# Designed miniproteins, single chains: the designs that were tried, part 100

Each design is a single chain, and the fold is of that chain. pLDDT is the mean over its residues in the fold that is shown.

## One batch from the design tools (miniprotein)

Design m3696
Fold by ESMFold2-Fast:
Structure m3696 (fold): chain A 70 residues (1-70)
Amino acid sequence: MYVKVEKFPDYTKITLKANTYADVDKIHAELKKVLPQPVADALRDNMLDQIDKYGTAEIKATYEHARPQP
């Protein structure tokens, strides 16, 4: 299992790796702390789909923010 969330001024970069449904549940809990629920839920659904098809999930995603404060 691997979770990396990197916050930058204009975007958030996310790298996720999961091998089991338990890993996905843990990753989803961590993502809900730092991302909006719809984004966290979409990433969870994508990981579950990959595990169902391949037995493992890997996601690399970038989410753009509104302009940061100066």
Scores: mean pLDDT 77

Design m3697
Fold by ESMFold2-Fast:
Parts: sequence; structure tokens; C-alpha cells
Structure m3697 (fold): chain A 58 residues (1-58)
Amino acid sequence: ELKKLEEEKEELLKKKDELDKKAKEEKDPEKKLEYDIEAGLKGIEIGVLNIEIEKLKK
């Protein structure tokens, strides 16, 4: 259970990094904002997983 959540967190970190990179490289300001928003949403998901991981460590 804990191991699976840690693996999900690693996957989300990778996806967030990809979205941050796409936002940085994107020339269309509207698309750039879209990638930034998606990266932010992944950041929130990572935060929630971090809380769940900390709960399970107890």
C-alpha cells in the first residue's frame, strides 16, 4: 500500500516535470498557460499523496 503510493507519487512528479518543460518550451501563450495549469494540478495531486503517505507511515 505505502509502496504503491510512493510509486504513484514518482509517476506524478515525472508527469509534472514533463508539463513544466512543455510550458517552458511552448511559444503559444494560451497553450503555455494550459500546460502551467495542468502542472499545477499535478502538484496538488502530489501534495495530497504526500499527506496520505505520511498518514500510512504511522
Scores: mean pLDDT 80

Design m3698
Fold by ESMFold2-Fast:
Structure m3698 (fold): chain A 66 residues (1-66)
Amino acid sequence: SKEEAEEFLKKLLEKAPKVALIVSGNRLTITDGVESKTFEFESREEALAFAQELKEKYPNVVLYET
């Protein structure tokens, strides 16, 4: 879910200087290099659109596409 993904990102940003968003297929992984969670979307386009939204909304977020 988008809400669960965003809450996890917010949690990581409280303690980590930088958080990575990794989009692979229709999956988005959110990680600070220590903790990670992967979220499944209906399509790659939906995962990328949401990752782009998070990158623009939050500082210190880097997006990787695989």
Scores: mean pLDDT 87

Design m3699
Fold by ESMFold2-Fast:
Structure m3699 (fold): chain A 60 residues (1-60)
Amino acid sequence: SSEEEEKRKKEIEELERQKNDFLAALKARIAADSSREVIEEVTKELFDFNKRYNEALKKL
């Protein structure tokens, strides 16, 4: 139904907000320390977040 579609859209918007906040935090970490070790850790965290994010989207 259209009501369920609107609810799903709002939940997707909330997930996108969480994603943007997460990406902003990672960008700030790299800006503070751009060492290879920090970049590698940020890359791993981004991969893990993306996996969880996609799993959350599949539940909607």
Scores: mean pLDDT 85

Design m3700
Fold by ESMFold2-Fast:
Structure m3700 (fold): chain A 63 residues (1-63)
Amino acid sequence: EPVEIRGYNPETGEEVLAAAQAAAGILYAAAEESEIRPAAEPGTVILTVDGEEYLVRDGEGFL
């Protein structure tokens, strides 16, 4: 289902909003140039937009 997720770059401090699909507790990137993958820390995922990586923490009001 369509959701918006917020990511932040820990090196630059920049934030990004990305469209994603949520199904059965799993996030899918909605744009071809975006990827979502689990991070090593539980409850955190890595969002990649145009080759730049952002950290997304669950509980930030999007999931």
Scores: mean pLDDT 56

Design m3701
Fold by ESMFold2-Fast:
Structure m3701 (fold): chain A 73 residues (1-73)
Amino acid sequence: MRVSVEILDQTDTSVTLLVTAEADTPDDALEAARRAAEDAARSLGGTVSRLDYGVSVEDGVAIVDLTATVTLG
């Protein structure tokens, strides 16, 4: 399983994260992406207020791209 987290945008009150997860199944990839987004939000001192995601499968690997909005304060 591979997971990466990238900051797409940051303001004084919010951070937008892109989380990409790769796993053997879409469900495993989505759970990994959700956990990474929640962990990143906690590290930033915020909470996840919005999630959106897309799923694709290539060569037996499920890929989830998850966008999370983190509210700060």
Scores: mean pLDDT 83

Design m3702
Fold by ESMFold2-Fast:
Structure m3702 (fold): chain A 55 residues (1-55)
Amino acid sequence: SPEREALRREIALLEASIAASTDPAEVAALRAMRDLLRAILETGEVPAEYRDLEF
């Protein structure tokens, strides 16, 4: 679906940002977002703990 394709592109961009960052706090935040998007891609749903987040 177009949404799944968008998620795959966003995950790839986050992975590139993680590789480029030298700030541990920024890397941790980017990894958390990447893992959230991967979970949505795998399950088709936003995990309960992140349902208040819009993206």
Scores: mean pLDDT 76

Design m3703
Fold by ESMFold2-Fast:
Structure m3703 (fold): chain A 118 residues (1-118)
Amino acid sequence: SEVDRLLEEALRLLEEMLRLAEEARARFPEYAEALDEILRHLEAARRAVEEARRTGDPRALDEAAFHVGRVVELANRLYAASTDPELRALFGEIARLGQRAAELLHRARRLLEAEAAA
């Protein structure tokens, strides 16, 4: 289904964001606390998307969108606060991918609501 396609794409983006956050954590240990918070939200978002795939529950997508939104907020703050070009590139990419994931999750949620209303 279109919902399955959107959620599969969102999961791929979350996996890429996890890889980038793990890379940033390994290379910039001074940001470990903030990156651990990002990693926790990404893992929570991933679990919520997998739950939405199993159950079709739009509330699981609301949970996923909340966690992705938190990642984007944190990544944007770290981007703004950082003067290291390489660290800025990593946080900027995490924020960009997170915004794209949020768009996919919102589209999937609208489709699930439309299916429930039919």
Scores: mean pLDDT 90

Design m3704
Fold by ESMFold2-Fast:
Structure m3704 (fold): chain A 80 residues (1-80)
Amino acid sequence: SKLEEILELIEEGKYEEAVDLLNEWASEIIDAIESNPELAKKLQELFLELLEAIDNKDVEKAKEKAEEIARLLEEAKKKA
């Protein structure tokens, strides 16, 4: 799954590739994100928290934030 690939990249320290995959996934539902300000705000906050965890080299927190982002993206796609 996309989430499993992202988590493996984080575990390997390939943070840029992991973030790129999450951004690519978000771009697939960009219309849903742009039409929902609450979703857009929550995703922006989670991406900032993910980037902060990466900067701090907190692998566990980076995985947690990536999983939260992925869950929101999957839920938004099902509602669109």
Scores: mean pLDDT 82

Design m3705
Fold by ESMFold2-Fast:
Order: structure tokens, then sequence, then C-alpha cells
Structure m3705 (fold): chain A 63 residues (1-63)
């Protein structure tokens, strides 16, 4: 698969309809780097897709 896995290091609640809510420990599939501070990602626990601040994520690896 083309993509990276990242883990949420903290809980994050979406503040806009384009953002993704995550819980600490959730695994995210990184789909695209949107800007220097955000990824477009899928939360593998919920199946939801949205923007996640890079500061919420602890680690990334190949998929």
Amino acid sequence: MAGLLARAGRDYTATSPEELSVKAGDLLLILEEVDENHFLARNLATGEVGLVPKSVLEAAGPV
C-alpha cells in the first residue's frame, strides 16, 4: 500500500468539519501531507478521514 502509519500521541477533538477527531493511541493511515502542519489521514479505529495536526502524531512508518 502507498502510505504511512502514524500513532496519535494525545486526544484531539476536531474544531472544523474538515478535521479528524482522534484518541491517544489511535493508528492513522497518512494519505497526504496537506501543509507543513497538517496531514490528511484516516483513523483506522473509526474509519473517518480528515485533517490532523502533525503535532498530535508521535510516530510514522511505511505501510
Scores: mean pLDDT 76

Design m3706
Fold by ESMFold2-Fast:
Structure m3706 (fold): chain A 82 residues (1-82)
Amino acid sequence: MIEEKIKELEEKRKRLHEPIKENPELQEKIKAKLEEWEEEFKEEYEKLEKNPDDEKLKEEVIEKVLELQLETLEEIEEEIKK
């Protein structure tokens, strides 16, 4: 469910805000991940452009974007633990 993933994303952002703010290496890693997201997002948009009437595909694209954001934050959280 998209709404639930958004809530989870917001909670993780709040939890990780202070550690990220104080760690320049984490900030650099986030920047690198944003570049990866741009590539991934471009491919997902291309798929959607080929199938514009597919409402299921639209939901999958939105869900994929949210999953990529959550995955990135989980990776950052793991780095903070170490």
Scores: mean pLDDT 73

Design m3708
Fold by ESMFold2-Fast:
Structure m3708 (fold): chain A 75 residues (1-75)
Amino acid sequence: SEEELERLEERIKKLKEEIEKLKEKIEEIEKELEKNPDNKELWEELKKLKRELEELEGILALLEAVTRLRKRTLT
């Protein structure tokens, strides 16, 4: 239904905002690591955030694929 499509688009929008927030955090940690490359805790945090980013980008790709399929069946 049209309403289900709008709900998917709203979820995609919120997920994109979360992804951008996460990318900003990753950039901040990468900048800190350029100044202090021996900080093991920052490397572990970077690895964790990059994994979270990969998971969220995967979910986004799936939701966008579902949205595209639904738009095709409405024509």
Scores: mean pLDDT 84

Design m3709
Fold by ESMFold2-Fast:
Structure m3709 (fold): chain A 62 residues (1-62)
Amino acid sequence: KIYKVTGLNSVVNVNPKLEVPLRVGDIVEILEENEDGYLTLKNLKTGKESTVHKEAITLEEV
């Protein structure tokens, strides 16, 4: 299922090892969610994967 990034709050991302190469407006696919609430997202424009905490991102289904 495909989602649009509608919000990105870096203040909520507490893991300094996670880079979020995402911008508001990017179209992403959720590949994985771990037990700590981290999402592995594939950016459909760039083909790159990134990991972000679910509280640091707002996604809208498209």
Scores: mean pLDDT 72

Design m3710
Fold by ESMFold2-Fast:
Structure m3710 (fold): chain A 77 residues (1-77)
Amino acid sequence: AERLREQAIRLAEAAIEAVKNGDYETAAKMFEEASRLAELAGDTEAANYFRQAADYAKSGDKEKAIELAEKALEILR
């Protein structure tokens, strides 16, 4: 479980950097993978926030994508 949370955290941090660099497609894929890993770790609330972050990244909403990803990270940390 801890290893899955650690992987989700690393992917989410990398996805936030991708959003900051304007690479929304890569960020969305990374958030989707982080959501899957958080779900497998039993962190359903964090998984839901990462899924929302992915959706906002797909729509190009940088501010909301980062906000929701940070909410998920607060749960996992």
Scores: mean pLDDT 85

Design m3711
Fold by ESMFold2-Fast:
Structure m3711 (fold): chain A 90 residues (1-90)
Amino acid sequence: ASAEEYYQKGLEYLLQGKYEEAAEYFKKALELDPNYEKAIQNLQLLILGLSLKGKNELALEIAKETREQLKKANLPIPKPSPEIAEALFG
């Protein structure tokens, strides 16, 4: 499968509120293409959304796994929690 195919599946799960499955497919897209901007942006939004829903442990795990890619992307993330900020920027 291509990065675009994994991204599309991730989007489908995200729109259904299945955040864990969405994260898995966005990570698979980035494993194929580390600079895939759409997957990076949606992972950033997913991490924020999980934090806002109180799923902080999952948000931190996703942030840690994608930490290098998210730092390199230099894309704006609106107000992550302190724990997520540490995972991404510490």
Scores: mean pLDDT 72

Design m3712
Fold by ESMFold2-Fast:
Structure m3712 (fold): chain A 70 residues (1-70)
Amino acid sequence: MKEEIKKIVDEIIEKYKDDPRIVSMANALKKAIDADNRHAAKEIADQLIDYGPEDVRKEAEKIKELIDNE
């Protein structure tokens, strides 16, 4: 599941590479996943949901669902 979440995050970074806030939040999420910090990962995913465009919001909601299924 970590690899699946990281793939989604990498796709967000590539799609929104010109948006430094989205890139920063996505990189922070990737670091939280690598550290097995589920609480931080969920908080960052919530920030992406609150700030992001519709596409990013849907992907962040999917990431939260993947974290909850572990």
Scores: mean pLDDT 82

Design m3713
Fold by ESMFold2-Fast:
Structure m3713 (fold): chain A 67 residues (1-67)
Amino acid sequence: SELEAALRAAIEALRAGDAEAAERHLQRASVLGTPEVRALLSRAGRALRAGDFEAAIAHLEEALGLL
């Protein structure tokens, strides 16, 4: 799905250390996701802005598990 592709792209951007690409993919995922997915995306975005890429990835992997 488009949502799954956006979540996977965000995770790969975070693994590459590309915060700008990760934020763009999070924005795309937020318009496609359910309220539960959006809550996890919000937590991932906060972790990203704090520089905690491991926490951001964990929240996105949890969001993938909801699909």
Scores: mean pLDDT 88

Design m3714
Fold by ESMFold2-Fast:
Structure m3714 (fold): chain A 54 residues (1-54)
Amino acid sequence: MLKGRLRAAARLLKETDLSIREIAERVGFKSQSEFTRLFKKEYGVSPSEYRKLN
């Protein structure tokens, strides 16, 4: 479930200091670039930007 994986990633971005790459791997994305693209589509900002805002 894609939305569930992106939601789990958003939580890890707020609650942990894990790298963007590690978060992508933990929530089951094939690559950091695929994760970043899909995250931006869902949340409107990159994972690194999301972490700064939260």
Scores: mean pLDDT 81

Design m3715
Fold by ESMFold2-Fast:
Structure m3715 (fold): chain A 85 residues (1-85)
Amino acid sequence: MKEKAESYLKKAEEALKQGNLEEAIRYVDQAVDYFAEANDLEGLEKARDLASKVAEQARQQGRMDLEIEASVVLLKAAVDIAVLR
C-alpha cells in the first residue's frame, strides 16, 4: 500500500500547486488512509504537513468549508501518527 499512498500524496501536492483545494483534500485523505495501512510514520507526517498547507491556503482564500475539511484530514493523520508511536 505504500506505493499507492505515495501516488496519492503526489497527486495531492500537484492539486495544491494548481490551486485545486477540493482535489488536494481528497487525495491527501486517501494518502493518510494508505500510509496508515502501511504503518508508514514518515508518510503520515508528510500527509499531515500537506493537509496543514491545504487548510492554510483555504483560509487565505476565504474557503471556510475547505479549511474545515482539510483540518479534519490533518487531525485524522495526527491521530494515526500518535497511534503508531
Scores: mean pLDDT 87

Design m3716
Fold by ESMFold2-Fast:
Structure m3716 (fold): chain A 74 residues (1-74)
Amino acid sequence: SDADVAEGLRALAEKLRENGDEVGAYVMLAVAYLAAGDYEGAIEYAQKALSLDPENEAAKYVLKRAQEGLAKRQ
């Protein structure tokens, strides 16, 4: 389920943070929020990842998809 995917991605984010990969941790959190349909959370963490790595393609992708999802929600 989307909830199980989100949990797995949050666990991955925790391990990435423990290994010093803050950008990877923020990207995984953004993906987890996007998978859960939490577009505001996805935008927040994608923007945090981009503040550290402006060229991060995964963060750019998540940000665009989350913004599109939020716009469709009214």
Scores: mean pLDDT 83

Design m3717
Fold by ESMFold2-Fast:
Structure m3717 (fold): chain A 57 residues (1-57)
Amino acid sequence: KSLLEKMAELALENIDESEEEAAKIISEKTGISLKTAKAIVRATRENPEATKKIAES
């Protein structure tokens, strides 16, 4: 799986967590910055269908 797919998958798995907690998990598992991880979590909450398509690609 690509890094983008892994990030999307982790964001969906942690959608019920706080933004801070979900972002920390994504950052730790993928190596991206916490700031970028927070942006991904926020985007996922705004449009989970789009994120699911990325995770499935």
Scores: mean pLDDT 77

Design m3718
Fold by ESMFold2-Fast:
Structure m3718 (fold): chain A 68 residues (1-68)
Amino acid sequence: MEKFEIAFEAAKKAGLSELAAGILAATVLSEGRPSKKELEELAKVLGVSPELVEKAVKAMLEALEKAE
């Protein structure tokens, strides 16, 4: 369905740039829910704070669950 669009929109709304939101959304949809350690590694790769990545992942998972 529109899983990527839902995840991408939620990540952008959480405060990520379009590039960071796209990378994070693709990673979550391909690899599944990241662990806390994986969130720290993603934050390094994206050049953002771990708190922002955690917020974006929470927003994505919540939006995807709401999509039925």
Scores: mean pLDDT 79

Design m3719
Fold by ESMFold2-Fast:
Structure m3719 (fold): chain A 60 residues (1-60)
Amino acid sequence: NAMEEARRILEEAVRTARDHYAQGNREAADQALIRAAKKALDLGVSPREVGLLVQEELAR
């Protein structure tokens, strides 16, 4: 469903963003997260749910 798909997209984006941050490329990291959040919103997931999914992934 849309929520599970959004979770997978955000999981991958957080991993990609962490790699960019480790390389010192904060702009690329921010862009990866923004693109993933936009995709999740396009899937019909609310802004609140996107925020919760991002918090959940960052807490790992």
Scores: mean pLDDT 81

Design m3720
Fold by ESMFold2-Fast:
Structure m3720 (fold): chain A 84 residues (1-84)
Amino acid sequence: MEAFERGKQALFEGKYDEAIKYFEEALARDPDNVEAHLLLGMAYYMKKDYEKAIEYFERALALDPNNEDARGILKYAKEKLEKA
């Protein structure tokens, strides 16, 4: 999906607000896209919005409970929120 690919490109370039916009567009078309939830969470994490990052990582785990990447990054996001 073009919106999802554009989101990944924006995330790689550090354009987090643009990445969020594209991943939200991707999720509007495919709400069960685990990777889109994970990367949207990552974009919020990079903006230091750890509460929203945790929300999206938990949504990714709800869709795929065995996702090791989602589990690992969720732990780091929670540690960041607790230290703030």
Scores: mean pLDDT 84

Design m3721
Fold by ESMFold2-Fast:
Structure m3721 (fold): chain A 56 residues (1-56)
Amino acid sequence: GPDEISARGAMAGVVLAAARHGGSPEAARRYGEQYARKLGGDPEKAGREAERGALS
């Protein structure tokens, strides 16, 4: 469902930011938002969780 998609988006955002942008929290947030928006999750939630993950 949307919560699962948002969680997957957050994880994808962290991984993509690490691979392409040196682990930038801002990049992680953008990628998480894009993933959730494309697949029917919550972009705000996915972005916040991705940014938090990148900062940890």
Scores: mean pLDDT 84

Design m3722
Fold by ESMFold2-Fast:
Structure m3722 (fold): chain A 103 residues (1-103)
Amino acid sequence: DLQAKLEHLRKLKEKLLELGDEKGAEMLELTILVLEGKVDDAVLEELAKKYGATVEQIKAALKIALGEYSDEEERKLVEELKMSDDVKSLAAALLNLLERLNS
């Protein structure tokens, strides 16, 4: 149930903020926005600025995390868009969070 997963993530985000884990809370907020389909142009621009990346690189990283690409397509996108280690780390962190939600 998507709604139950979203409620769980919102509660976890609140706990992380109470513990002073601002970075963990930011990753959970991004995960919530991705699952709700609410990643708008403003969110993409802010992430691009934060990671020193282009909007196209951020869009590719989010789609990789969602499993929208094969391993071969992912490798080609990373190479063609010249994705930085920080952008690849963002994709990996989001993928790990999304996979944990399916357990």
Scores: mean pLDDT 81

Design m3723
Fold by ESMFold2-Fast:
Structure m3723 (fold): chain A 69 residues (1-69)
Amino acid sequence: SAALLAEAERLFREGRRRFEAGDYEGALELLDRAIALLRQVIDDPRADELLIEAQGLRAQALKKLAEQR
């Protein structure tokens, strides 16, 4: 649905801002929420593209957290 996609995009943008600020745990929380919403959107190429981007940024946030341990 358009509403789910819009909310996922909002969460992704906030997650990216948190990542850029060095808040990798906050970024992960928001990206996990965005990914959960995007997985509910069926047969939408825009949702598929955003899901790939969100998963990529989530992987980068996890790598940053691992490097701090």
Scores: mean pLDDT 87

Design m3724
Fold by ESMFold2-Fast:
Structure m3724 (fold): chain A 64 residues (1-64)
Amino acid sequence: MLSEEQKKEIAERLREAMAEAVRLAIAGQPEEASRVGRETTRELGEEYGVSAEELRKIATEYGL
């Protein structure tokens, strides 16, 4: 089970990725926005040993 500190770190990285994806989408680069989302989810899953489902729960918990 993840610690509160690990969940906070994951939430921060998800926020950064969302901000970048929004910026890319506004700039007319939807393929790059999608790539940022997929790559961030994959990296976090590998680094913290969590599933995409668990990442979604953490995102919901932090209002993302």
Scores: mean pLDDT 82

Design m3725
Fold by ESMFold2-Fast:
Structure m3725 (fold): chain A 83 residues (1-83)
Amino acid sequence: SRAALLEERDARARRAATALVELLSQPHSPDDEAVQERIREIAGEDDSLLLMYGTFVAHGRTSLTEEDMEALREMARKILEKL
């Protein structure tokens, strides 16, 4: 049903946003490949986070800056506040 799909969507959004806020609770180097990969994986779990991630890595960029990471953290926080 639509209600079940919305509940599954909200559960996935909560898990992704929580994981991202926790990961980005401390500053990380843009050169930390393991952190870059983890952010990409987490962002892929939520459409809003994936869309924002995609704008930062558009047309040839493969990694986030520290400013990009902070913007994703703020988006994740807003997702949790809305849920």
Scores: mean pLDDT 82

Design m3726
Fold by ESMFold2-Fast:
Parts: sequence; C-alpha cells; structure tokens
Structure m3726 (fold): chain A 59 residues (1-59)
Amino acid sequence: MMSEEQLEKAVEEAIKMLQEGKSAEEVIKELVEKGYSEHEAEAAVFAAQLRLEAEKKKS
C-alpha cells in the first residue's frame, strides 16, 4: 500500500531498527520482507536517518 499512513509506519519501524544498530541496507531489507515496496522502504529509511540526525545535531 502507498498511503501516507503506511509510509509513516515504515518510518517508525526504520527508526526503531536503526536505533537497534541495524544498517540502512538491513532495514530496507526488513521493511521489504514486511510487505513494503523497495521504494517505500528506501523513503522510510531516508526519513528515519534525517530524524535521527536532527536528534544528534541538537546536542
């Protein structure tokens, strides 16, 4: 599904997996395995990385 809500859920999953120490490649693979498209997985990981970088930058 390509809904905005589906993408936001993918971003939340990507943030969680990145915080657990998984690589971006591994997170993309996990999201695709969960039923997201490769494009959705890549977009979610990119958004997750931006959010995590913003968190680090504030300190």
Scores: mean pLDDT 77

Design m3727
Fold by ESMFold2-Fast:
Structure m3727 (fold): chain A 68 residues (1-68)
Amino acid sequence: SLERRQEVMEELKEVWKKLLETGDSKAAEEEVKKIKEKYGLTDEEAEHFVLLAYQALERNRPIVVPPP
């Protein structure tokens, strides 16, 4: 659902923020893995959302993610 996609995006944005603040890539990788497992994402879905979350964090433009 759209709500599920937004939840994933918000959690991944927090992972990116922490990575930028701490430089701890290992912690970021573990958090992404947890999010992937929590939401049952495929590898392709996880990669897609990671990129979209980064774009959302770096830019103030809206992001529309189609359903898997």
Scores: mean pLDDT 74

Design m3728
Fold by ESMFold2-Fast:
Structure m3728 (fold): chain A 60 residues (1-60)
Amino acid sequence: MLEEAIEAVKKGDENKAMQLLNKLVQARDIEGIEKVKELAKKNGMETLQIAAELALRRLR
């Protein structure tokens, strides 16, 4: 799941990355969501970054 999300971000597949982020949220994988957030920020994926930030605020 996390590795698939990282791969989706690296490939620029924002739709798939968003779907995998939702799965990480359901699994309450806080560390995984943090990693996706950092990768989204590095790749300029603002929508994915904001979604990950909001998910972290709700789970913390």
Scores: mean pLDDT 82

Design m3729
Fold by ESMFold2-Fast:
Structure m3729 (fold): chain A 91 residues (1-91)
Amino acid sequence: DNAGVLLERATAQIEALKAALLAQYADDAAKQQAIERAAADVLQEVKDFIDEAVKNQKVINDAVIDAYLESLPVRFEQALSVALAELARQA
């Protein structure tokens, strides 16, 4: 189904973004923690989007999937910014 396609493709893209950043910050435990949190938060946003679409009988078509996947890098950057700010606040 299209919801399953969105979840599968979004999960793969989030994991790729996470892996690239973790490799870049291999020696920075605090940034690695923020990256892991950002990845989990963005994946939860995808699941919440799918749940909301199903609950409200909204169609997840190929255009919706494409637009969502195109937004993932920006969503990941925003989630990472929030995670880094939260870690700084707890210091």
Scores: mean pLDDT 86

Design m3730
Fold by ESMFold2-Fast:
Structure m3730 (fold): chain A 75 residues (1-75)
Amino acid sequence: GSTPDYALIPVSIPSMDSLPAVQEEVRARAAELTRQGKRPVVMGTFSPSLSQEEQEQASQALADALREGVEEARK
């Protein structure tokens, strides 16, 4: 079977204030990797200062940015 070429996008979320910039980075890198024929996967590292609710919000935002980047590259 064909094995997909995965590419990791490692990101760090030191605070919720950094989230918008990281989302834009993930979206842009996901689009570029998808154009290269790779399957992008985001790997987030969260500061222990973030609450569980903030970590869940950030995780969802990163997942949305990844999806948006992939969709942009396929259009």
Scores: mean pLDDT 83

Design m3731
Fold by ESMFold2-Fast:
Structure m3731 (fold): chain A 55 residues (1-55)
Amino acid sequence: SEKDKEIEKLRKEAADLVQEGRARLPTLSPEEQATYRKELNRKLAEIGEKIDELL
């Protein structure tokens, strides 16, 4: 269905963000890591909410 395609796209966006974070976090200071994790978690929560709205 169209919803399934949008959910798959959103899941890919979440996976890409996680992979980007894995690569970037080791290059940052502890303080920058804390900020990055907070922003990453916020973005992942937004994607999760969008998926829930499509279900």
Scores: mean pLDDT 87

Design m3732
Fold by ESMFold2-Fast:
Structure m3732 (fold): chain A 84 residues (1-84)
Amino acid sequence: MKLYEEGVKALKEGKYEEAIEKFEKFIEENPNSPLVADAYANIGKALLKQGKYEEAIEYYEKALELDPENVEAKRNLKKAKEKL
């Protein structure tokens, strides 16, 4: 889970591009992980912070496809749609 933890750290530090790269690699290497939905939601969060609202929406929708009850993805999807 090092890539996931590195992604979370980068996201907290405002290193959004680095966070996205770490989460993308995590998903690629661990496609069946229960954390894949959270990884998509975290990519969406990084994109939302960068003002990339359309791309953020796509990643939150991917997160909710895997985990329909993901509270953070539901909240941030609504927020991203309001910013369009």
Scores: mean pLDDT 86

Design m3733
Fold by ESMFold2-Fast:
Structure m3733 (fold): chain A 91 residues (1-91)
Amino acid sequence: SYLEEGKKLFSEGKYEEAVKKFEEALKENPDNAEAYLFLGQVLFALGKYEEAVEYFKKALKLDPKLEEAKPLLVWSLEELGKYEEAKKVRE
């Protein structure tokens, strides 16, 4: 699947190629919470914390059981100095 191909490219550090695969996964299913999670992870790896926050929030809104999104969202918010917002995510 596009999602699995994207995960492999991400693990290889091929971030631009991984983004394209996750975007293809979202074209097939716009509510694919896991694709938003991995887009957030790629942006986090690139230091694009503001964009990563938006995708992690979207992933959690679509699937609150994606527990791996919460610590990454918290970390991204803390990198942005948004400590009060990060505290609310932990609650």
Scores: mean pLDDT 86

